# Designed miniproteins, single chains, continued (5), part 42

Each design is a single chain, and the fold is of that chain. pLDDT is the mean over its residues in the fold that is shown.

## One batch from the design tools (miniprotein)

Design m17538
Fold by ESMFold2-Fast:
Parts: structure tokens; C-alpha cells; sequence
Structure m17538 (fold): chain A 72 residues (1-72)
């Protein structure tokens, strides 16, 4: 449970950082962070199941949306 929670939190953090990089004009870094987040979500889905993967994706999307609204 704890490992899953940490991975979900990390996916959200990567999504937030990707938005910050994108808004700062660092498109390359933003793409790398986004790819890392999606890779982590796929790992969560494979190890913990589809519902866990969906929760991680939802957390990332919410973090991205919130960061974008706050900064853009």
C-alpha cells in the first residue's frame, strides 16, 4: 500500500514539474518529465492493477490542471 501511494504521489509531482517546465519555455524538459510520469503510471498499472493505474493518472491530471490554472 505505502509503495503504491508513493508512486502515485511521484506521478503527480512529475506532472506538476512538467507543466512548470513547459510554462518556463523548456519544452524538451517538459516532454521528458511527462514521459517519465506516463512510464510510472504504466508500471503502477502492471504491478497494482488497472484501478491503481487510473488513480495515478487521475492524480497526475489533477496536479497538471491545478498547476496550469495557478501559473498560466
Amino acid sequence: MEELEEKIRRAAELGEEAVRAYLAGDEEKAAELDEEALRLIEEIKERFGDEAGMEALRAMVEAVRRTYEELA
Scores: mean pLDDT 82

Design m17539
Fold by ESMFold2-Fast:
Structure m17539 (fold): chain A 75 residues (1-75)
Amino acid sequence: MSAEEQKLLEEAIERARKTVEELKNAPEEEQLIALSQVAAEHAREMIERGVPKETASRIAIKAVNAGIEELEKLK
């Protein structure tokens, strides 16, 4: 990955983890919905900034997986 792509990935993962931490006491369904929404919004922002859809999708998937891993630790 380029340095720019790596930074986008780091930002996406951090946003996902922060969302999970902020909602750690919310119902599981709300946590999953919020994580999905944040990932989708971040992917849209990347595409709007000219990031290729394939790259944005890969970053979003990795961020969601990181968020799900954090959610599993809360159970």
Scores: mean pLDDT 78

Design m17540
Fold by ESMFold2-Fast:
Structure m17540 (fold): chain A 91 residues (1-91)
Amino acid sequence: SEEERKKTIEKLKEKLKEYNVPDDFIDWAIEAVEAYFKIQERIKEKPIDVLKELTPEERVKASIGGALLQALEMNDERAKKLIDSIKKLLE
């Protein structure tokens, strides 16, 4: 639901702030997660059409959004390593 998505985004935002991640990265991470949710909703109906409409860069952003959601289910050590790896990837 939309309420569950908002709660998930809030949890991610809190976790990133706890890890002292820069605000610019937090904003980008939220956009990436929102892109992931939008693609997941569309892909259930017409996966091939969704892939054709997105640039490779947009697909990568959404994929990173999915990876960031996985960080919520990880222990802090693993989550921090994943987040640091993603930050380096975006340099």
Scores: mean pLDDT 80

Design m17541
Fold by ESMFold2-Fast:
Structure m17541 (fold): chain A 55 residues (1-55)
Amino acid sequence: SEKQELIQKLQDISKKMRALREELRATDDPARKAEIREELQRLQKESLALVKKLG
């Protein structure tokens, strides 16, 4: 079902965001920190859109 697909995608995004946040805490490279922050912002927006679709 579409709902199951949305839930799976949300779980995948949550796992990716956790890994990126851990890398952000461990990284001292400002260029890599900027890349991680942009990716986290993108994933956060996607997650919010999926949550809205779920109701």
Scores: mean pLDDT 86

Design m17542
Fold by ESMFold2-Fast:
Structure m17542 (fold): chain A 113 residues (1-113)
Amino acid sequence: MESERRLREIARKVVELVDQGKEDEAIELITEFLVREQNLPEEKARKVAEVIVDALRATRSPEAFDAFLDRILEANDMSPEVRERFRAAVRGATSKEELLILLLPAAYSLVDV
């Protein structure tokens, strides 16, 4: 409950930063949240943050998102299950903030968290 509330607050600020082209600041904000609130190691938290920010940028079009999935699949030997989690997040999200939250399990699976 409290962690979910904090995550939604962070998600709104991250979406704002990504929309402003401040991707490095967005990555730092997610990384700090994952380290402090989710107790992830900083290196894994940063990789999760980078995946989330790249995915958010790719959602500008279905073609851009499919290209993102193909690129990340090739680079990280991503399983079909992880790929489907990314697709499910995009289909299920009603807002960019919700999309960020739904992308977390997919990014965790990719980063081996």
Scores: mean pLDDT 76

Design m17543
Fold by ESMFold2-Fast:
Structure m17543 (fold): chain A 56 residues (1-56)
Amino acid sequence: DLVEAARALVAAAEAGDEAAVRRYAEAMVATGRVDLDVDSPEDLANMVEVARVITA
């Protein structure tokens, strides 16, 4: 679940789909494995980097 959400987040970020990035970041947080605030632009940017590390 987390790896699939992370792959989807990275793809959305590369496509510039900000709404999809937010949705997949919320999905990653919902797994309980990340403690970032999706309402914070800085934390949302950190989610993208975390997703890239997970999918590397």
Scores: mean pLDDT 77

Design m17544
Fold by ESMFold2-Fast:
Structure m17544 (fold): chain A 58 residues (1-58)
Amino acid sequence: SLLEDARRSLEKGKEMLAQGDAAGAATGFWEARKLAEQAGDKELAEEARKLYEEAIKA
């Protein structure tokens, strides 16, 4: 489902960020936000947006 795909993209982004891959993390968070918005999960989309902003500032 879109919601499950959004959660998986978010978790992969977090793993990539922990490994020092800020660019990969940003891509994962961007996908997670897009999927969460399509699924109607505003809370998940907001979490992904904040993590994306952190990743691109690194």
Scores: mean pLDDT 85

Design m17545
Fold by ESMFold2-Fast:
Structure m17545 (fold): chain A 73 residues (1-73)
Amino acid sequence: MDELIALAGRVLELLAERGNGARLSAAEIAKELGVSQSAVSRALRYLAEQGFLRAVREGRRTLYELAFEVPAD
């Protein structure tokens, strides 16, 4: 639980640092944070359930972006 919440926070920070148009896959986030894709996938699912992230389809890829109030969208 605590590890999931900490990782979720790091995921949100990474997306915020990339800017409002930032969209990253679970694999890209895992590589950037140095964690497993399974751990990142759990954090992304948790954040999407809480309304913090939105899953975006680009062709055959699923990318994630901020879903809460973001001025630059």
Scores: mean pLDDT 76

Design m17546
Fold by ESMFold2-Fast:
Structure m17546 (fold): chain A 100 residues (1-100)
Amino acid sequence: GAEELAKKAIELAKEAIEKAKKGDLEEARKLVKEAADLVIKAALSLPEDNLKKVLRGIAIALRAIGIQIDLDLNPEDGELIIKAAEELIELAEEILELAK
């Protein structure tokens, strides 16, 4: 469900930050892109019984797609990779609250 996907996204994003801090930008970027995919899947797996939750889920998914595009355009930007990972953690934490 959305909770399991969001928790895994947080785990991968935290690992990406550690890899980026060590200078492993290729692995960090890969982990952030995987975390973004999980955030998109989690956001789109939220219960459809509440229109506000559905609309917020769509907004979260669109932001995660934007993060993937930014990473593809700037693949060697370590600061952007860390910022993207931190934002994905915040988005995934919001999904966990919405999934309650």
Scores: mean pLDDT 87

Design m17547
Fold by ESMFold2-Fast:
Structure m17547 (fold): chain A 60 residues (1-60)
Amino acid sequence: SLDDSIEDSKNGKKPAQEEVLKGRQRASGLTVPEQQQQEIDKGNSEATKAAVESIKKSKE
């Protein structure tokens, strides 16, 4: 394992970040890696949908 350099990076990582991750997990009930996959799938579909709806609504 490559924990030497990683340990330093993890230590440098802000502790508050674990609170943010926790908050996100609670809000969506999804883990970070799972959310990443969902964004890819949803992004493709939503991008097209949003474009069409944007034209329809004209922001306003």
Scores: mean pLDDT 56

Design m17548
Fold by ESMFold2-Fast:
Structure m17548 (fold): chain A 61 residues (1-61)
Amino acid sequence: TPLEERIKELEKSKKELEEKRKELAASPDILKQVVADLLGIAVSATEMLIERLKEKLKEEE
């Protein structure tokens, strides 16, 4: 279904955001660490969207 493809795309985006977050969090630069924290929020938002789409997929049964 279209929802299955959307979930796959979001899971891929989440992995990319997590990689960027870890890269910036490893920096001794405090500004980069703050950006890493903001990316952490983006990862959490993406995870919430994935969960909502998975719920809709179950409802389509």
Scores: mean pLDDT 81

Design m17550
Fold by ESMFold2-Fast:
Structure m17550 (fold): chain A 68 residues (1-68)
Amino acid sequence: SVKEEGERSAEAARRAAEEGDAAGAGTQMWGAYKSGSGDKEKALEGIRAGVAGDAEKAAELAVQAARG
């Protein structure tokens, strides 16, 4: 389901953040947004955080975007 896909993307973002992979966390944000259940503004902020190297913030925003 869309909710399960969003939760998996959020979990993957958290794992990427734990490994220090900001780009990976940002990619999971894109996945959460594409599932159609996400908040576009939070997805954009998460992508910006990932590009800026803030993996923890990117992961947090991925969870929020997935839950919409």
Scores: mean pLDDT 65

Design m17551
Fold by ESMFold2-Fast:
Structure m17551 (fold): chain A 63 residues (1-63)
Amino acid sequence: VTVTAEDIRKVPGVDEETANKIVELIKKGMTPEEIAQYLLEELGLSPETARKVRELIEKAAKA
């Protein structure tokens, strides 16, 4: 099961371009933790937004 850009766009503070970038990072095999760090350091998203994206990816991976 994969997270879609539509699912990621539901996170407050994530636009369409950011959602597409996150999908690319997931396809590259980055972990939810690595993706959250990328969002904080490279894209300048808030810690809360990065945490919500991480949680969404972890939940979509189904335990």
Scores: mean pLDDT 78

Design m17553
Fold by ESMFold2-Fast:
Structure m17553 (fold): chain A 74 residues (1-74)
Amino acid sequence: SPLAQRLLELSQRAGKILEEAKNLPDEKRKEVIELVRKAFDLLTQAANSTDPAVQEELLREAEEILKKAEEIVK
């Protein structure tokens, strides 16, 4: 399903971000972990929604948060 594919892709991105964050200074690492936690909360909400429009909005918000975390780790 499109939802399952997007959840998998975003979860894999989050895992990569956390791996890259291991070498960051403590303060930046904490910021990245907080962003990833927020993204996972949104992914969980998307997985529990039955409305495709709500799913798409939550996935979009999660992706935006993961992009912010990616900028910190790069």
Scores: mean pLDDT 87

Design m17554
Fold by ESMFold2-Fast:
Structure m17554 (fold): chain A 74 residues (1-74)
Amino acid sequence: ARSVVIRVTLGAEELARLGLTTPEEELSVELVDEAADPDAFLRRLAEALGLPPAEADAFIARVRAEGEREVREE
């Protein structure tokens, strides 16, 4: 099986919405297998953050742009 890692950098307000008080916290999520849908995961994360659809799309695009660079290099 192969895994891909998506790193999500959250701002202080986003961390506070999740009940986290460490503004320097970086969430790293390892998706096991190519069968895992990263878009669905990021959509659920955006919902947990309480983002409206437009902000959720921008959040997902930002995370994918940064994560895709790491996946694409290898």
Scores: mean pLDDT 58

Design m17555
Fold by ESMFold2-Fast:
Formats: C-alpha cells, sequence, structure tokens
Structure m17555 (fold): chain A 65 residues (1-65)
C-alpha cells in the first residue's frame, strides 16, 4: 500500500476496526487515542493518498485495487 507515517498508520488501524462502514472523525480519534484535530489532519493525508474516502457519515477505507 502507500507509505504511512506512524500517526497515519495508527489512525488507519482505528478506522480499520470498522472496515466496510463510514466512521466519524470523533470515533476514529477516540479509538486511535489522539485529538480530533490530529485525526482530521491524518485522515486528510490518507484521503490524498487514496486509502480512505470522505462521506457525509465519516471516513471509509477504500483500499487499493
Amino acid sequence: GPPLTPLEARVYRALATRAGEAVSVREIARRAGVSQATASRALRTLEAKGVVERTPEGYLITGRD
């Protein structure tokens, strides 16, 4: 997959606990043990890398084809 920093990997793993479902930034932050601001910044970078997608309900793992 695309290269992830330690923070991005932590945030990605928190989202991966609900693979197939959109998860809110607040819930991802709680599961990752980081602030919502930190989670939001990491999620924007993961979206730019194409590994997550933003939906009205939150973020969803897209994976790589």
Scores: mean pLDDT 79

Design m17556
Fold by ESMFold2-Fast:
Structure m17556 (fold): chain A 106 residues (1-106)
Amino acid sequence: MVKLTQSPTSLSVKVGDTVTINRTASEDVDGKISWYKQKPGELPELLISNTSTLAPGVSSRFSGSGSGKNFTLTISNVQAEDEAVYYAQTYKDQFTWGEGTTLTIV
């Protein structure tokens, strides 16, 4: 089973900052990485699929990049509504969820 290692586990930023959240896979996942945002009490929202494809209705402030084992979610011009836990999922040979990164706006 592929393991996804989060970096960082948590971060605190100000409105207007740009943040990057990284994932390292234990093996090459052929770009089959999706990113999700989850707020307490809400269903997970798909942000990015296939490494860099923005989901319909998602703000263009979100972008994905990466290849092989290393993947990044970038959030530009962070807003208060971006406060959430961010998860990556790989779906190469099996579905695997990584641990979350908690984003706090101060």
Scores: mean pLDDT 81

Design m17557
Fold by ESMFold2-Fast:
Structure m17557 (fold): chain A 86 residues (1-86)
Amino acid sequence: GPDVPPPKPLTPEEVARLQELLTRIGKAAVTDPDEAIKLLNELKEILKKRGYSDEWIDFFAEGVIGSLLLLGRITPEQAAELLKRL
């Protein structure tokens, strides 16, 4: 593969913020898709700042939505709306 430098590890503060964002995304995905998208974008910016690629960040964000669907926390219709707006 390409010899691309690995992304930098998140700081403890960024890990705490990421965990908070993931918790809030899970709640907002059910009741407030606008807030869920806003929180997903905040999560993307943290990862981008640490040198993750846009492709990997998009894959991760789609994986967050997919995980909520897999765990039965959101409906297929809610997942489709979030993925369309991502």
Scores: mean pLDDT 83

Design m17558
Fold by ESMFold2-Fast:
Structure m17558 (fold): chain A 73 residues (1-73)
Amino acid sequence: STDEKIKEIQEQLRSQGGLGQTLADLIEKLKAAKEAGDKELVERYRNGLDALVEHAPPELQELVEQAVKLIEE
């Protein structure tokens, strides 16, 4: 399921240390905001993810992109 795939991505992010844990937490918040229909929070958390991922290693960038795509479907 989509939720199981997002959870797997979050677990992979958390294994990468502090930045990965922060990204995983923001993904959870983004998912919750989207499910609630809160467009302002969706934009804020997405902007937060984009700002953090800009300087992240490519592996973390790919994981975040995969999770965002799954949430936006």
Scores: mean pLDDT 84

Design m17559
Fold by ESMFold2-Fast:
Structure m17559 (fold): chain A 67 residues (1-67)
Amino acid sequence: ELEKLKKKKEQEEITKLIGEYLRKIGDLIEKIIEAKKNGDEKKVEEYEKQLDELNKQIVKEIKKLEE
């Protein structure tokens, strides 16, 4: 049963981490919209790069949940 408890705790930690990344993505999307509204192309590029990194992290964490 120790292995089942470890798996459950790991899944809970991964789920919380994905939730944190989704919140950060939402914040970045709002920042991208504001930067586009202000014509700040450099900030748009910076936020889009951060969004790409978060997407990579989410995909990695989701793969762990599927197994």
Scores: mean pLDDT 80

Design m17560
Fold by ESMFold2-Fast:
Structure m17560 (fold): chain A 71 residues (1-71)
Amino acid sequence: SELLAILESALAALEQGNVAAALRGLQDALKIPGLSPEVRELLERALEALRAGDVATAKELVRQAIALLKS
């Protein structure tokens, strides 16, 4: 899945402290057509958290989105 690969890459970027790469990844993920409303909401909240400097919350929201896609 393109979405799953982007989100796993974004999570890795956050874990490495590369906020700029994670921000681009989340923006790209939100452009993918056919996202479920639950996944879209988690990613929009993660993007908002990153813009506010809340990396810990962004990581948790991205992990939740990945888990939901794998269920």
Scores: mean pLDDT 87

Design m17561
Fold by ESMFold2-Fast:
Formats: structure tokens, sequence, C-alpha cells
Structure m17561 (fold): chain A 71 residues (1-71)
């Protein structure tokens, strides 16, 4: 499986092991960094429903989103 690094607002990083497409991963990363948490949540949920990431990976993405939401 491919390994992707996603970053939050303050340089926090999580590593996601999945079959995520590079394009989808890029869109999720862009949405997180821009504070567009609604788009990031929708894209991450799509990846989860398609079986591309696990529940644990979803929780990691959720933690980054909460950090961005908290400033």
Amino acid sequence: KKEYVLEGANGKKVTIKSELSEELMKKIQEAIKSGDLETAERLALRAYLEGLISEEEMKKIGALMKEVAAL
C-alpha cells in the first residue's frame, strides 16, 4: 500500500497507509491546510467508504481537522 503524509495547521503530521489516489490525497491535504474542513471531511469519508483507508486512518485525519478548527 502507498504511504502518504498529511499535515495540519501547526506542522503536525500523520502517515496514512492506503490505496488513496495521489489526486484525492492532494485535495484532502489542500482542504485541511485551507481550513475547508467540510471538503476535507467529505473527501476522507469517500475514501473510507471506498475501502481506501481504515477507521484508524480516518481518526488520524479527524485529529488533524480538529487541530485546524482549534486554530
Scores: mean pLDDT 74

Design m17562
Fold by ESMFold2-Fast:
Structure m17562 (fold): chain A 72 residues (1-72)
Amino acid sequence: SSMEELEKKAKELAEKLKNSKDVKERIEAARELGKIGYKIPVAVEALKEAATNDKDERVRKEAKRALAEAKE
């Protein structure tokens, strides 16, 4: 199903955002997690974690932007 595909993609992107040594790859992962939408808990949790704890300011800024895009 499309929801199962989105959850799988979110998990793969969350892994990249948390563990990639490449700053550009982490920025891209944050951007793509934002596009998946905020109804997928894995995506929201990964973005919140990165917005607070990522080593690079650009990644933190992108994660904050992605979180701010979706308002309930």
Scores: mean pLDDT 81

Design m17563
Fold by ESMFold2-Fast:
Structure m17563 (fold): chain A 70 residues (1-70)
Amino acid sequence: MAEELLARARELLAEALELARRAAELAAEHSGKAVEDVTLEDLPPEARELLEEAERLAEEARRLVEEARA
């Protein structure tokens, strides 16, 4: 049971990282900055939506890890 929760958390984290990468690329394109120089103020609405989804997935993964430890 706990191993399945951790496996699911790993999958959600991988998806969150992919969405965050796409958001960073969109923000870099929009601002003309390098990905490393992008700030929250440089995020177009599309990139903000991707980051918000990534944050939700990461939070869900965190909850699954806590459940596995309980």
Scores: mean pLDDT 79

Design m17564
Fold by ESMFold2-Fast:
Structure m17564 (fold): chain A 59 residues (1-59)
Amino acid sequence: LLAELQRLPETLSVAEAAEILSRLLGFDKATLEALLRQRFGSDTISREQLIALAEELSA
C-alpha cells in the first residue's frame, strides 16, 4: 500500500484519490469521494493527506 501511494503525484484530484482508495481498500468510490470532500474541504488532496487517510481507514 504505502509504496504505491508514495509513487503518486504530490497533488491529486478528489476523484483520482477516491478511485485509488476504492481499488486498494474495496470501499465504494462515491462514498470515498464524499468523505474526502468533507474531510479536506477541497477538490484536491495532497499525497501525504491521502496516505494518512489510507492508514486510518485500514486500521
Scores: mean pLDDT 77

Design m17565
Fold by ESMFold2-Fast:
Structure m17565 (fold): chain A 61 residues (1-61)
Amino acid sequence: GAAAAGAAGYAGAKAGKPGEGARLGSIHTNDRGAGAAAAMAALEGGDVEEAARASKQASGG
């Protein structure tokens, strides 16, 4: 889910692998855009679920 995606993105960025974190996040949400948005929100200290939902809505549902 989005929370797992955010955690993966944050952990990857902390380890110096932000691209790997975003990729793992996309796998956890089964949507590359939503997973990447959740990972980026986690890095900014934002709401990872809200970011994932907004990305899915922008993608056309």
Scores: mean pLDDT 61

Design m17566
Fold by ESMFold2-Fast:
Order: C-alpha cells, then sequence, then structure tokens
Structure m17566 (fold): chain A 101 residues (1-101)
C-alpha cells in the first residue's frame, strides 16, 4: 500500500538519523535535510492517494520515534532541547501539509 511504502521510507531515514546520533555527527544541516525528506515522502503519499488519517498516524509514529532516539542519545541536554524543538517544527509543518491536502 501507499502508506506501507511511506512507512518503509521513513524507517530508513530513522535508521540513518540514529546512526548519526550514535556517532555524534548529527548537524543542523542534516536535520534540515531529514525534515525535507520527510516532507517529500508525505507529499508523494498524498499524490498517490494516502488518506489524511493514515498520514496523521504515520507522522505521529515518526515524531514519537524521533523524540525517543534523541532522548536515548548521548547528546547534551542543550543539544537534545534544540533537536526536540526542530522535531516539533517538523511535526507542525507535516500536520499542516496533511490538513491542506
Amino acid sequence: SVVEKARREMDRILEELKKLLDEGKLTPEQVEAFRDRVVEILREAIKAGATPEELRRLLGYVVDKLIELVEKSKATPEQKRLLVEAIRRLAREGFRLIDEA
């Protein structure tokens, strides 16, 4: 299904982000690229006929997993705060995109 394909693509991105966090190599530029990739996956799923309800569940899953990865990471409390803020911005943009479709 369309949503299953999108979920697999999201899971690949989550694995890449986890590796960067584990290596201490996650940069703001990589976070921005990650956000852009997530938005593109959502746009493609919308064009392919995924329902708003399926996309909201998928985005909620991704946001939850991103926060879990950040909290589990060895990043400093300050870095974690900034990363969570970026994740919340991504969530707002993604949910807005779904609602406008």
Scores: mean pLDDT 81

Design m17567
Fold by ESMFold2-Fast:
Structure m17567 (fold): chain A 58 residues (1-58)
Amino acid sequence: MKLTDEEKIAIAKVVNRVLKESDLPLDRVSQLAADLAQQGKTVEEIEKALREESERLK
């Protein structure tokens, strides 16, 4: 699946932000983000899913 360089950068920024704001391990965040990107989810949808995963652990 072809992601633009802009989408890749945006996803990386979202991953870093979620990691800083949550107790989620890097492996889980990276795996979930990669799976959603492969499914064609938008950067916004990926951020929402990562935040929901973070909230589940609180």
Scores: mean pLDDT 75

Design m17568
Fold by ESMFold2-Fast:
Structure m17568 (fold): chain A 81 residues (1-81)
Amino acid sequence: SLELILRAIGLALRAIGLILDAELLLKKGEISKEKAEEAIKLAEEAIRLALKAMENAEDPEKAEELLRKAEELLEEAEKLL
């Protein structure tokens, strides 16, 4: 599904934006190094799951599970910032 692939790309871009935000907040002294590193780790795992969802685009159920997990990780990362 093209829609599923576009959703996966969107989640990966959101994760990249979150990594950049975490780095900027850390440089400004707005968050601790521990929080920044954990947020980046969660965002990197979300990118990995989004890419895996694209690889499994022919299995919509598996791909949706991977995208849901990626979304949950991004929500967790956003709460740390």
Scores: mean pLDDT 89

Design m17569
Fold by ESMFold2-Fast:
Structure m17569 (fold): chain A 65 residues (1-65)
Amino acid sequence: SPVDRLLEELRDIIRELREGRLSPEEASARMDELLRRFSTLDLTPEQEAELQRLVLELVRLIQEA
């Protein structure tokens, strides 16, 4: 599904940021673009919970850098 693909893109951003392959600034920009794409989609409660979890994790990593 489009939602599952975007969730995987969020996981890729998190992984690349942890590996030092992506700057916090680049990670933030990519996250903002993905969130705009998510806003055009209807998510299940399970998908919304996973999105929230991944966003919180990514935001924390950006703030800790």
Scores: mean pLDDT 86

Design m17570
Fold by ESMFold2-Fast:
Structure m17570 (fold): chain A 86 residues (1-86)
Amino acid sequence: AMEYFLLGNAYFQQGRLEEAIEYYKKAIELDPNFAAAYYNLGQVLARLGRLEEAIAAYQKALELDPNFEEAKANLARVQAELARRA
């Protein structure tokens, strides 16, 4: 799980967003309780404008780690952006 998470981070840092998503999803497949992988997946999805999917990923991160302050902040921001578009 960790190795795929680190590969996802490397692709995200390079701006290779679709590859980042692929590797974060692989990390989650190996460890479904990997809150950080859901959080990073949410960030990549939000950057791609896939706001509803980003919300779902951030919500999952918070289900796994209710004290994940970065996930709370980003969830609120993405929800506000989606509401503004509706």
Scores: mean pLDDT 85

Design m17571
Fold by ESMFold2-Fast:
Structure m17571 (fold): chain A 75 residues (1-75)
Amino acid sequence: SVEEAIANIEKLAATGPSELVLTSLGMELTSPEPRVREAAARALGSLGDPRAVHYLRLALGDPEPRVREAAAEAL
């Protein structure tokens, strides 16, 4: 479910920045669900890790305005 995916994204972000966490959150940016992509962009931003910049730049091109806004606020 979308709720389960968002909860998993929040749990991943809570573990702190690691290559695995960043890669997993980056993969969530390819979800068909805009709310999941928005949550992933917000989570990547919350980590404050420079390695997240590449994924956030991808989210700036998202078709959903809320996902683009989340990415812009995170950069």
Scores: mean pLDDT 85

Design m17572
Fold by ESMFold2-Fast:
Structure m17572 (fold): chain A 71 residues (1-71)
Amino acid sequence: SGEEAARELIVRRLVEEAGLSEEEARRIADKVLELIRQGRYKEAHELLVRAGLSPEQADRVLTEAYLLLQE
C-alpha cells in the first residue's frame, strides 16, 4: 500500500541519513504519517529535522511520502 511504502521510505531515510535505530525510525515515521494525514506539514518537517535530517532531506522525504500516500 502507499502508506506502507511511505513508512518504509521514512524509516530508511532516518536510519541511513540520521543514524537512528530501525525501532526509533519506525516510531518517528508513524508520527510523521499521522501529522501528514492531519495536514500538519510544518510539524512533520520539524519532527524530521529534529530527528536528524537536514531541512533539504526532510523536504524530499515529505514530498516523496505525500506522493506515495496519494495511491
Scores: mean pLDDT 87

Design m17573
Fold by ESMFold2-Fast:
Structure m17573 (fold): chain A 70 residues (1-70)
Amino acid sequence: MFSEEEKAEIEEALSRLSEEEKKEAEESVQPLLDEARAALAAGDREKAEKLYREALEKLAKLLLEKAKEK
């Protein structure tokens, strides 16, 4: 799951972003979230956790980049 540092960075980034910017970032990681859900439905928890982690890390990086571009 998210580390405390990752949670803090995401929270600060979210406070700087508009709702539209948050939605764009979420949409960009949607394919990874879809794959994670499919893996979980198939009973592959390890694959689901890995994909979910990758999606969350990518989302955090995108949110931080968008916040810096302002």
Scores: mean pLDDT 72

Design m17574
Fold by ESMFold2-Fast:
Structure m17574 (fold): chain A 59 residues (1-59)
Amino acid sequence: MKEIEKILELVKEKKYKEAVELAEKLHNDKEKLLEVLETASEEEKEEVGKAVDEALEKI
């Protein structure tokens, strides 16, 4: 989905604050947040995981 792709793009650009804000806008959609984590590369998993965990905590 386009929203997941945008979150991953922001993480790759090191725009973690924007990535977390976008993930938080999806806060009622836990499945999409988990899908972001699953699609992250090995190098990106740590940063993406932190952003997803922060967004899930705010739900």
Scores: mean pLDDT 62

Design m17575
Fold by ESMFold2-Fast:
Structure m17575 (fold): chain A 51 residues (1-51)
Amino acid sequence: LDELLRRAVEALRAGDYEKAAQLFREAASLNPPDRDTLLEMAEMAEKRASL
């Protein structure tokens, strides 16, 4: 989980929003306590990728 979150944040900082969204969704699929927050982050990243 931590590895996925770290890579998602790095992708977001690099402007790779599509990759960040994918990694946030993958992290959410592991059913962590903050799953809903991770799904929201993925959705926001997907919106930025479509710009």
Scores: mean pLDDT 77

